# Ledger of designs, part 40: designed miniproteins, single chains, continued (5)

Each design is a single chain, and the fold is of that chain. pLDDT is the mean over its residues in the fold that is shown.

## One batch from the design tools (miniprotein)

Design m17454
Fold by ESMFold2-Fast:
Structure m17454 (fold): chain A 57 residues (1-57)
Amino acid sequence: MDALARTIRHEGEILLERARELGDEETVRVVEKALENPVAHREELEKAGRRVRELES
């Protein structure tokens, strides 16, 4: 995996943990699917990150 794909995957794994802590099952599912191909699903990971941020705020 190149450096970019590794970084996106790492960020996605952090988002997955945060979504689980918040109990947002829908966001957990979105992030899990996106992690199957993080580069192709980068936009979905960014949207999930925004949602998690809003829920934490």
Scores: mean pLDDT 78

Design m17455
Fold by ESMFold2-Fast:
Structure m17455 (fold): chain A 66 residues (1-66)
Amino acid sequence: SAAARAALRAALAALEAGDLERAQRHLTMYVIVGEGALREAAVEAGRALGRGDVERAKTILREALR
């Protein structure tokens, strides 16, 4: 959905700005209300951030938003 894509774009924008807390909040909110492949991408990106792997999280979100 457009709302789902907007939420993931907001998470990616926060990561690009170096605001990891904001990115994590956007991903957490989307996991609660999202579904399908975009929700799975949000879960995996959140896990990457939990491990400190910011570049992996960005890659996951960029691929999901294509």
Scores: mean pLDDT 80

Design m17456
Fold by ESMFold2-Fast:
Structure m17456 (fold): chain A 76 residues (1-76)
Amino acid sequence: MEEEKKRLEEEARELLRKAEEAIRQGDYDTAIRYAEQAKELAEKLKELGAEEEAERIMRTADGLIQLARTFQASRA
């Protein structure tokens, strides 16, 4: 159980890093996709009882999605 939680946490963090890099490249659609995938992993973490970590990942992912959408709207 603990190993599974750490693995999912690490994968979610990696996806959030990829989302940040996509924002830097101006690829907002890709950034939103990576952040949404991180949210799916956060749901798995909740199922395993890692609710605090899941909430943290969800909050970060939602922030990145909002940022990417704001930049898209401002540019368009």
Scores: mean pLDDT 84

Design m17457
Fold by ESMFold2-Fast:
Structure m17457 (fold): chain A 65 residues (1-65)
Amino acid sequence: MAKMEALKKEAQAILDELGLDGIESIEGDKITVKINSKDVTRAAAGALRLIALGYEYGYSVTVVD
């Protein structure tokens, strides 16, 4: 099963739910997300959820601002 495909869908759903845009790049087992948000609390919540999602799928998620 394509773990990356499932992870991308769930990551996009989290970003959409929080009103954030931000998948910058995917390189092997590394996913870099840039969160541009006026709300620091929402950006932090998104970052934590994406990091947890990556951990569950066995990928490294890095969030940059």
Scores: mean pLDDT 72

Design m17458
Fold by ESMFold2-Fast:
Structure m17458 (fold): chain A 67 residues (1-67)
Amino acid sequence: PPPEGVSEERYEAAKAYADANPELKAVLQEIADKLNEIGDALDKWIEAEKAGDEEAAARARAELESI
């Protein structure tokens, strides 16, 4: 079933396009994975900064820069 707010027509078209282009699916998944890693590292950095933990903030920043 389509995600909330997505029409069935758009969902079926996107699914068909993705099925015809497996390389595109792999690239999109890789981008999504990297965005999730960036988000996680950024959240850790913000929380460390709020807590005044300079060591934890430095580690989170290094993690973000490694992505």
Scores: mean pLDDT 75

Design m17459
Fold by ESMFold2-Fast:
Structure m17459 (fold): chain A 68 residues (1-68)
Amino acid sequence: AELERQRRRQELIEQAEKTAISMADKDPEAAKKGADLVVDPETREAMKNAYDKYIKQKKEEELRKLLE
């Protein structure tokens, strides 16, 4: 069923994004390298985007604390 395949793919992408964010919190370099090893290009891009967004937010929080 086509709808089931699309749903499974979307779920896998969402899981990959959550995993990337969790890994980035513990080991940013390992998280980035792990995303590069993902064979599916859409999932890989989703993980990289989630990683970059998380790192940017963390950096902004650190800068804000430093300015206060």
Scores: mean pLDDT 74

Design m17460
Fold by ESMFold2-Fast:
Structure m17460 (fold): chain A 58 residues (1-58)
Amino acid sequence: MKLEAGKKAAEILKKHGRITDEELRQLAAEYGLDYEKLKEIVEKYKDPNEIRLAISLL
């Protein structure tokens, strides 16, 4: 679920201050999302809430 993926990405960012490439690839695989779009979102947005919303809209 895109909403669940966004929440998980936001939690990683809040806990670690960043999301690694490996963590992004795992999220893409787990939720069936496009890794390139996920990477673009994380590079464009720095706020966990904005990242969560952007991933939910994929």
Scores: mean pLDDT 80

Design m17461
Fold by ESMFold2-Fast:
Structure m17461 (fold): chain A 82 residues (1-82)
Amino acid sequence: MKKKAEEEAEKNAKESEELAKKAPTMSADQLKQAAEDVMKKSKENYELKKIDEETSSKSMQINGDAGSTLMAQYQKKEAEAK
């Protein structure tokens, strides 16, 4: 089960990075939702999966960085919208 959980954590991290790369093309609502989804996935991977601490830490950091990037883009677009 460990390898499957590690693979899932890496997949989630990769998807989070892809979302962060697409952030400039997303609406404010999409950015907010994406940031929340990324943070939720990070928490689920840590709490529900039996993975190595290194894999968990890496996945959480990547998801956290992606979520922060998405939230920063959301705040920027919200400020620029008016």
Scores: mean pLDDT 69

Design m17462
Fold by ESMFold2-Fast:
Structure m17462 (fold): chain A 57 residues (1-57)
Amino acid sequence: HLVLRNEQRLRHAADLLLHTDLKIADVAFAAGFSSQSHFTAAFKRRFGITPGQLRRM
């Protein structure tokens, strides 16, 4: 993809998911996404797994 800013946002979100107990919606907004659904789609596209799946690991 041409815009790499989303990679940094998604990395930040992944860090929050692993090191905090914030709800997925709160992580999405903290990472600068306008909705949880948009965040979930972008996260799955980047990492191949959903935010909820990463939290289970």
Scores: mean pLDDT 77

Design m17463
Fold by ESMFold2-Fast:
Structure m17463 (fold): chain A 69 residues (1-69)
Amino acid sequence: KVEEYRKKLEENPDDAEAHFNLGKALAEQGRLDEAAVHYLKAYQLFIEKGDVEGAKEALDALSELAAQR
C-alpha cells in the first residue's frame, strides 16, 4: 500500500528500497509522475550506498515508466 511505504519513509527518509517500492505502488495506480520522483530518489540513494545493482533496477523502472506514457 502507498500509505505503508510513505510511513516507512517518514521513519527512514533515506531508505532506498522503500522509495523503490513506493514508486512501484504509485506506478501500479497510474501515478507515473509521482512514481518517477521516488524511482529517481531510490537511484540516488542506491548510488550513495554503492549499490550499483539497486541503482540499475531503479533506472530500469524509470525507463519502463517512460514507455508507459
Scores: mean pLDDT 81

Design m17464
Fold by ESMFold2-Fast:
Structure m17464 (fold): chain A 78 residues (1-78)
Amino acid sequence: AAAYAALSPREREILDVLSGGPRTVAEIARATGLSPATARRHLRRLEARGLVRAIRGRRTRYELSEKGRAEREAWLAA
């Protein structure tokens, strides 16, 4: 799980939260204890790595991409 292995523990926590379904930045910040600004910064990096995707709308939500789900499952199995 090359991309997942390069992640910080905080970024892995974000992916764990997203394993439960799509979440807004505010919901992710609450679940992880991060500020909304810090959570948004990590989400942009995860999106750039192809591990999450943004569902754009009136309230933007983030979800695990298929790659993000597969890489997380491989990491947990190791």
Scores: mean pLDDT 81

Design m17465
Fold by ESMFold2-Fast:
Structure m17465 (fold): chain A 70 residues (1-70)
Amino acid sequence: REEALAEAIAEARAFGRRLAEMQVSEETANLAIEYEVQYLTRKYGLSEEEAREVREAALAAYREERERLE
């Protein structure tokens, strides 16, 4: 379970970074991340708490990468 969460977080972070590289708006990124979190929740069997952590990781990665590219 811990391994599944770590893999989900890694995929979410990679997804967030890709959104920043594509120069999507934060509004679009939030929407895309919601769909990605739903996908990862089904793929890894995440709880609601784990899904929230994965969402936060994706948003953080998006913001960090966007700031790096500015």
Scores: mean pLDDT 83

Design m17466
Fold by ESMFold2-Fast:
Structure m17466 (fold): chain A 70 residues (1-70)
Amino acid sequence: SAEAQAYTLEGFRHLRAGDYDAAIAAFRRALALDPDNLVALAGLQEALDLKRGATIDPAVLDRLEAQARA
């Protein structure tokens, strides 16, 4: 849905800002609206990993955000 897509994109904006708790909340909202949203699920997993101290390749963020817009 357009609403789930909007929350997914909000999640990626928060990830880019380093606001992992806000990113997690946004991706959870997207998944509440569309449980089969694989891009939102991937974004949530990345946000949880980053909160635990992992790192992410910026190219992975760019690819996931592009997929969220499709």
Scores: mean pLDDT 85

Design m17467
Fold by ESMFold2-Fast:
Parts: sequence; structure tokens; C-alpha cells
Structure m17467 (fold): chain A 124 residues (1-124)
Amino acid sequence: SLFETEARLTSDMLIGAAKRGDKELTEKYIERLKELLKQNPENAELYYALGVGYRALGKYEEAIEYFEKAIELDPSLKARALTELGEVYRDMGKLEEAIKYYEEALKINPNNERAKKNLEEIRK
């Protein structure tokens, strides 16, 4: 559908801007995704993308809420969201929580190189 196409494209644009550290574009796409979310409040991928955006802005509490909501709505996102939650808790200095999230992500996907490397770096 047109809505699904716009939601996917805007989510991709937000994640791209967040990864590049483009704060202004990240904030713009967060605003647009929040408007799309009003029209479809059960779209789990939009919550996931918002979590990525808020994490990039250093808004960790909001990022956690959005990732948890994404998992609640679509458990298939759990492996991806758990790795992101681990990185949020690491960036907050909550290393014990970060370890738990990386270990849970690795239980779902043992080949998750991102979770493996992050866990090894915490353990030294």
C-alpha cells in the first residue's frame, strides 16, 4: 500500500540519517514517523526505527520505550531490537544490563557479530 511504502522509505531514511550522525535529518524523520504512527499505531517497524533515531540523539529512555514496544507488537523484531537495547544500556554505562541484552540476542542468533564484538569489548 502507499502507507506501507511511505512508512518503509521514511524508516530507512531515519535509520540512515541516525547512522551518519545527521542530527537535523534524524529529528525531521522522527517527526514524520510519529505522524505516520498516528495513522497506524500497531506498526512495529515504525517503533523500531524511532528507537534507532532516539538512540542516535542520546535520548536513551525514549529509545528503550520504542524498542520494547516494537518487540511487544512483533516478536520477530526481538533479535534486532535486543542488540540495539544492549548498545543503549552500554552507552548509558549500565554494563550488566547491556551484557544481558547481548546474551539474549545471541541466544536468538548465535552468528550476530555485532552482539559478539560488543560483549567481548565489555568483558575485555
Scores: mean pLDDT 88

Design m17468
Fold by ESMFold2-Fast:
Structure m17468 (fold): chain A 59 residues (1-59)
Amino acid sequence: MEEDEKKADELVKEVRDIAEKTSRYEAANFAVEKAQEAYSKGYKITADKLAEEARRLLA
């Protein structure tokens, strides 16, 4: 659980960095891809937070 939360924080920071350097769309695409990878590996907290971040970026 704690490792999952750490990965969530790290990947959310990467998504934010991509949004600032490129676009909200590129950041959202990255977040969706990483959320799917996290979910398949059992990192449900990371997957959920990245999916929510992608929704926020596309809103």
Scores: mean pLDDT 81

Design m17469
Fold by ESMFold2-Fast:
Structure m17469 (fold): chain A 73 residues (1-73)
Amino acid sequence: MREEIEAEASISLARMFRAIGEILASRGDNEGAIESYERAIRLYEETARRFPQYREEAEELIEEARRKIEEIK
């Protein structure tokens, strides 16, 4: 239970950085957007490492964030 809540909180925080990246990209701040997506990726990677049961979900979210970075490079 507590570990599940912790994993979900980490994923939620990472999703927040992804949302910040979307906002920055929409404002033309591509550098800031990439930085925010990279923060999200790091949080997803840590979640996958600490909570293997969330690894598949985190990997999907990492791929999505990496795709967003490639769109604005």
Scores: mean pLDDT 82

Design m17470
Fold by ESMFold2-Fast:
Structure m17470 (fold): chain A 101 residues (1-101)
Amino acid sequence: ALSENTAKGLSYLLKGAKAAAEGDYEKAIEYYEKAIEYLSKDPAARIQAGAAQAMLGQVYAKMGDEEKAAEYFDAAIATAESAGTPRGAASAALIRATREG
């Protein structure tokens, strides 16, 4: 079974994604911040924490807040790379490519 923190974090990640898809960026930010809080408590969920940070960065970019978007994308890259795994490195590379292109 998933840890309680990872399970809660993933639940908030899904709620954030739904809110973002519906254009409710205020709710998306609230849910993604909760997702980051819970996923960051579990070292095994580091990749998912990075994904939540990248999704929050995308929401700020859609809102026109390029400075906050850049901060969250940089945080997502650092979190993904801190996993020390090939999957983490690949996730960081994808986030960088998305920001540059």
Scores: mean pLDDT 82

Design m17471
Fold by ESMFold2-Fast:
Structure m17471 (fold): chain A 61 residues (1-61)
Amino acid sequence: IELSEAEQRFVRWLLSQTPPEKQEEGIEQLARLLSETLGVPLAEARRTAEELRREVEEEAA
């Protein structure tokens, strides 16, 4: 999915605010939100959320 810069920043911020133990739940909720808001398939939204989480984890490493 193509997210705007503002949407990408918001998603990354949400993931950074989510504790590691809650990251999987956060990704699932975020994927549903993106799917409903952008009208994209849930699987595609989930892939985008997981990609952004990986970027956030790389920043923390």
Scores: mean pLDDT 72

Design m17472
Fold by ESMFold2-Fast:
Structure m17472 (fold): chain A 62 residues (1-62)
Amino acid sequence: AQDHIDKGAVLLGQGKYEEAIKHFEEALKIDPNNKQAWRVLAIAYEKLGETEKAEEYRKKAE
């Protein structure tokens, strides 16, 4: 799980938002209660302009 979050975070920093999202989704398949994965997934969707998904995933990260 952590490896996917770390790789996704690097991709997010590089502006590779779709690839970052795939890694965060893989982390959540391994651990659906991973609040870090929900948080960074929310950030990735916010960067893509998908505000509603970003808000939903931020709520999951609480």
Scores: mean pLDDT 80

Design m17473
Fold by ESMFold2-Fast:
Order: C-alpha cells, then sequence, then structure tokens
Structure m17473 (fold): chain A 83 residues (1-83)
C-alpha cells in the first residue's frame, strides 16, 4: 500500500510539474496582454508553490525544471512591466 502510494505520488509530481510550467507561461502571457500586476503575480506565486511541493516530495529534477521556468518567467514579466 505504501509502495502504491509512492508510485501515485511520483505520477502526481509529473502533473504538478505540468501545472507549474503552464502557470509560468500564463503569467508571461497575461503580462503581455496588460493584465493587472496582481493577477500576474498570483500566477507566478502559484507556479512557485507547485515547485516547492514537488521539491518537498523528493522530485528534485522536476522541481528544478519548474523553478527555472518560474525564474525565466519572472524575468520576462519584469521586462514587460518596465513599459
Amino acid sequence: TRENLAAELAARAEELKANGLRLAREAVELARRGAPKSEVASKLAAAGIYAAIIREGGHEELAREVEEAVRRAAEEVDKILEE
């Protein structure tokens, strides 16, 4: 039962990665469309939370991919919001 739960949690980590990457992309798209800064910040924060959950679950490589995507998205958002 614990082995089955571990396998399910590993599969869930891949889903969390996909959600984190999607939220990071959505944040950049919202910024480009002139969405409120609060909405953009919420998407970036949510993506970061997914990365943290993945890392705490022991899936370091998946967490690193999401963390890197969030970092790049935040840099892109900052550039967009300068104008």
Scores: mean pLDDT 83

Design m17475
Fold by ESMFold2-Fast:
Structure m17475 (fold): chain A 65 residues (1-65)
Amino acid sequence: SMEEEWAEALAEKLVASPSEAEKQQVIAETARELAAALAPVHDPATVAARLTRVITKALEIAAEK
């Protein structure tokens, strides 16, 4: 799914980010980009739920590497 593709892309960026500040920045940037893409076609609760799923999955994938 698109959410799985987004999670994998975010996970790669997280693994490539050597500092906690850089990881925080990457998460914030991804959240802003996805919110901007989803907000026009979804209600705020749906956007929040999808962002949470993508970020949570990305953190799980990054932790396994």
Scores: mean pLDDT 82

Design m17476
Fold by ESMFold2-Fast:
Order: C-alpha cells, then structure tokens, then sequence
Structure m17476 (fold): chain A 63 residues (1-63)
C-alpha cells in the first residue's frame, strides 16, 4: 500500500506536479510513518514548491 503511493508520488514529481506528489507521500506516511522513500520524496516535493523549512522538518524526527 505505502509502496504504491510512493511510486505514484515519484511519477508526479517526474511530471512536474510536486503539489500533487505531496498528497501521495503524505498518505504513504499515514500508512508507514517510518517509510524512508516517502520522507525523501515529500522533502523533494517541498523543495520544488519552495518550502525548504517543511522539507527539513520531514527529514528530522523531532525538529
């Protein structure tokens, strides 16, 4: 389940749709909160949206 959502998020990033990709990576993290690929994908999507602070928060467990 989480793997399929991560795959869709990555496809959306490749299509230049980082705003839509965020939704899929967030859903993946609801299913598997420790999914490394979902965290990295979400961070990349936030960076493309100019949300560097949000990207940093996703990559840090407590900060």
Amino acid sequence: NAEELVKKGKELLEQGKPDEAVKYFREALKIDPNNKEAKLGLAQAYIRLGKEAEAVKVLKPFS
Scores: mean pLDDT 81

Design m17477
Fold by ESMFold2-Fast:
Structure m17477 (fold): chain A 75 residues (1-75)
Amino acid sequence: MENVEKAREYLQKGKEAFKNNDYEKAIKYFEEAVKLAPDSPIAVEAYTLMSKAYRKLKDLEKAQEYLDKAVELIK
């Protein structure tokens, strides 16, 4: 479906931003990926990477929140 393909595109853009240490930009792309493919392996990976990005930004509360969202999807 078009939404899954677009979600993969945003996930890839988020990973590229993360690799460039642009954590705020990475989070925005991961948010779009989750919007397009909720409750999917894409959303699990996006939430996991958002948690990592928030840790890099020293936002430990949001890092834990997004890690919990990823874990809840795989239970």
Scores: mean pLDDT 86

Design m17479
Fold by ESMFold2-Fast:
Structure m17479 (fold): chain A 55 residues (1-55)
Amino acid sequence: DAARREREAAALARVEELRDETSREAVMEAAEAAMELLPGAVERAIEEGRKRKEE
């Protein structure tokens, strides 16, 4: 749906724009809130973390 894709693009652009002036702490806090809504992403992040630890 075009409306949904437009909202996602706007949100992503805003995150990147604010990242330049926003501290990492604020970005990480927003990421944690997003991970609560995406359980699949959390599991995937854990697996990637384990592989990076091995490298």
Scores: mean pLDDT 63

Design m17480
Fold by ESMFold2-Fast:
Structure m17480 (fold): chain A 56 residues (1-56)
Amino acid sequence: LSTIERVAMKDSGLSKAELNLLRNGEASDEQIAELGKKYGLSPESLRNLAAALQAE
């Protein structure tokens, strides 16, 4: 996870705990929407990030 995790933290401002939530597939659609509003990211980009983190 080191490269995708570092890039996501640097570019989006997501915390390591929030990235772990996405990685583990524990984020609900509502949580993804909330993170998107908080960090100015689309829900689609967050789902794509979660898939990339899960594939590592």
Scores: mean pLDDT 75

Design m17481
Fold by ESMFold2-Fast:
Structure m17481 (fold): chain A 68 residues (1-68)
Amino acid sequence: LDLEAIRKALEKVVPKETADMAVSAIRAALNAGATPEQIVQATRDVLRFEGVSDEEVEKAEKAVRELL
């Protein structure tokens, strides 16, 4: 899994600080043996919690799913 590619994709959609938080959550999920679907859900949850719009969350989820 290319976390740097995911980070760059997220930074196109959300602020760097939010992208950093999402990547940290993805890394933690990967270390715990999470499935691709669980990783996508973790990304969604972080972005929603940070107040990212539904449209930008959908773009971010799609980008992360394509890179898994």
Scores: mean pLDDT 82

Design m17482
Fold by ESMFold2-Fast:
Structure m17482 (fold): chain A 69 residues (1-69)
Amino acid sequence: SEGERILETVRRLVEEIKASKDPFEREVLAALVYMLAAIARKMAEKGLITPEQVAEVERLADEAVELVK
């Protein structure tokens, strides 16, 4: 499903942030996660993603923001 694809992508990006030692790369990856969370919220409005999937994407986006502070 589309929700599964977004969730998988966000999980991979968060792991890439954790693995990266480059502050610029980490910021770019966090920005991508933030954009995907916005897309996931829009998909939820259309019923294309489950509440559980969007909650997990939002949790991962919060984690990404904290990792790059």
Scores: mean pLDDT 86

Design m17483
Fold by ESMFold2-Fast:
Formats: C-alpha cells, sequence, structure tokens
Structure m17483 (fold): chain A 69 residues (1-69)
C-alpha cells in the first residue's frame, strides 16, 4: 500500500470521509507537508478543494497524513 492509500484509509475510519474525499484530502495533506507548509496552510488548501469539510476535519487530515510521511 502507498502512503496515500494508508492515509486515505485512516481518514475514512477516523473522520468518516467518502472514498473520493479521503483520496483528495490525503493527496493535498501529503503535498502540503512535503512542500513545508504549516498545518494551518495545508488545512486551508484542503477546505478550498473540499468545502464540505470543517477546519477541524481538515487539520485532523493533516495530522493523520504526518503519521505516514
Amino acid sequence: MTRIEKTAKELKEELGFSDEEARRAAILAMTGIDQGKTVEQTADEIMEALPSLTRRQAKKAVEIAKKYM
């Protein structure tokens, strides 16, 4: 399993994201972390792409992605 797949699986289990939301959030979170962005900046980008998510959910997605970096 790739790091993206592991992150997406945990986003579905912990936050109840759909398959599409989890995959997109995983990619955005891991990309933001890789680029050296803060949790807040990465969460803002996730919310812009996935406006159904709250800031709390977006920040949690970034925290989960960090476990697999």
Scores: mean pLDDT 84

Design m17484
Fold by ESMFold2-Fast:
Structure m17484 (fold): chain A 95 residues (1-95)
Amino acid sequence: MKKLTKEDFLELLRKMIEVLERHIARLPPDHPAAKALRQVLEEMRKALEAGDYDAAVDHLSRALEIAAGQLPPELRAELFAELDKVIKEVYEKAK
């Protein structure tokens, strides 16, 4: 396994946030997961802007936990498939 550079890691985090936001937008406005995920993603963006990468990863882990537990099964499957694709693309680019 190749170690990601700081720039590749930040690009990965930004792309993961983007994927999460697109899937949240597909939920009804009143869905509990939509409100919780929007809050966590906002905190993750703030942590990235502050250079607090440990906090950003913590917030990402929480967002993925909410998604795994609270999203409809079909939307959850699509989300995690797209996240896997983004992870693979960033690691392949780091070649």
Scores: mean pLDDT 79

Design m17485
Fold by ESMFold2-Fast:
Parts: structure tokens; sequence; C-alpha cells
Structure m17485 (fold): chain A 95 residues (1-95)
């Protein structure tokens, strides 16, 4: 099913992140987001993967997309999630 395909990609992406395989993590998070564009957590983790790869521009794009879903489309997130995105964006400017 579509839900099973999304969850499979999210699980494989998280495993790849934990293993330090950031390119594989990016591929799986991108596929999950193609299937479920409203997955803000996937965008946050994709931002972290791009940051690890040194791709500041793609990391900023992922962060901006997450904020767009939160602010413009009312996607519900934990109170600290928006602050986490802001902090990660600030860290990108320091690198």
Amino acid sequence: SLKEEIERHLEEARKALDAGDYEKAVEHFQRALELDPRNVEADILLMEAYKKLGDKEKAKIAATRALHWIDTHGVEVDPETRERIRKLLEELEKE
C-alpha cells in the first residue's frame, strides 16, 4: 500500500542516517516526500542529512519547505519543532 511504501522509505532513511550513509538517507527521504509532501519530520531529517553532506543550499530548501507546510498549510508539529528548524538554519550560517 502507499502507507507501507512511505513508512518503508522513512525507516530505510533513518537506518541510513544512523549508519552515516547520508546519500542513501537523502534518496529515501526524497522518495517519502514525493509520496507524502506534508511530512515535516522527513524534511527536518533531510535538512540534517544535507548538512552532514555539506550541501547548505539543499539543507535550506528542506528547512524552508518544512516551515512552508507548518506556516502556510497548518501542519501540526510539536511546539519545539519550529525552534529546532530555526536553530538548524542558524547553524548552517555558521558552517
Scores: mean pLDDT 82

Design m17486
Fold by ESMFold2-Fast:
Structure m17486 (fold): chain A 67 residues (1-67)
Amino acid sequence: MSLAELTPEEAGELAVEQFEEAIRKRGEEEVLKLLEEDEKKKYSVEEARELFRRAGREAVEYFKAEL
């Protein structure tokens, strides 16, 4: 499935699923620590889910606007 076939909502949920998979494989504390190092901000799990959901939506919206 390509970005062109996804709604922004579907892309947001896929990004959240990727985040949940990272937590399952690496653990919650490790994933949040990596996110804090990258973003230079502390996130809760809920805040991180919203960050990933937003990023997924924005990526599809950008892609569809350019097409």
Scores: mean pLDDT 73

Design m17487
Fold by ESMFold2-Fast:
Structure m17487 (fold): chain A 112 residues (1-112)
Amino acid sequence: NSSKRREEERLREEVRRLVKFLIELGLLDEAFKLMEKYNLPEDEELNKLIQEAALENSKRVMTIEIVEAQIAALEAYLEELKRENAHPEIIEEVEKVIATLRALLATLRAQA
């Protein structure tokens, strides 16, 4: 029981860190999907960050440059997670977000 509890606590902490990073990037839909999937509680800190990111998102139009910057930041984060031997499930979740953004980037480039 103690080893399973520690693994679950570690995974929860790594999910929270990823959610905060996604919020900071303005990827609120992706952050909310992870919060729901992992049943992560919304606390005062997360709620404040979400409100600030939502306000910033309301001021900007999504551009190719913004999506490219979001992908670059996530790829850098993925390299850090691999170096830190982060939970494999977290690595997979970051790779899924990168894939989603690459699909969005391809769509934006096709519309330009």
Scores: mean pLDDT 85

Design m17488
Fold by ESMFold2-Fast:
Structure m17488 (fold): chain A 55 residues (1-55)
Amino acid sequence: SPEIAALEAQIAALVDQMRAIQDDPSLSQAEKDAQLTALTQQLAALVAELERLRA
């Protein structure tokens, strides 16, 4: 399904972004924690949507 493929691509991109944030030496731990919290919530929403479409 094109919709499933698009969600999988968005999930992969978010995971890559989270890794880049964790590995960024220019960001403080507080800045990393804030950004990772927001991205984790977005990731959970996309995973829930993916599971709904696969059901």
Scores: mean pLDDT 88

Design m17489
Fold by ESMFold2-Fast:
Structure m17489 (fold): chain A 61 residues (1-61)
Amino acid sequence: SPPSVRELEKARLARETEEEREARIEALARGLVEGVGFPEELARRVAEMIEEIDRELALRE
């Protein structure tokens, strides 16, 4: 059977370097600035919070 989205996400996070994580946060923050019009500083903070929550949820049983 193909791995679930949760299993794929967990495997991705387990292999992710700090540089790759930072790149994802940067991309998310850019999307918030361009899509929603958030100030750059606020977009960065929101992106960091979203990534932290997503990681927490993906790593839970």
Scores: mean pLDDT 75

Design m17491
Fold by ESMFold2-Fast:
Structure m17491 (fold): chain A 63 residues (1-63)
Amino acid sequence: SASELGRELLRAAAEGRYEEAARLAAQLKDMVGETAVDAALKEIAEVLGEEVARRVRELLESL
């Protein structure tokens, strides 16, 4: 479940669906905690770039 959310989060971010990515990150946080969200955002930064990870984080923090 958490692994599936992480994959959906990465896919949404890759497709430019940043609001969807932020909602998936919030769901991941509720299920498994802050550490899992930090790991997912780090993966986004490594795969898609730091700007994409920053945009997802900013939207997540605004929720």
Scores: mean pLDDT 83

Design m17492
Fold by ESMFold2-Fast:
Structure m17492 (fold): chain A 55 residues (1-55)
Amino acid sequence: GASFRQELLRLIGEILRAIGEMIDAELSGDEERLREARERLEEYKRRMEELEKEG
């Protein structure tokens, strides 16, 4: 099955969304929102690393 690739593509989508939130937060000067978006980005990066270890 293609479950690994599907999960990877989902994570990429989440990462791109988090990057967009970081940009929006910087433009609005919202440091709390920026912090939240950075935390999500780090979570998704860790999940991607786990997928690579299991593949």
Scores: mean pLDDT 79

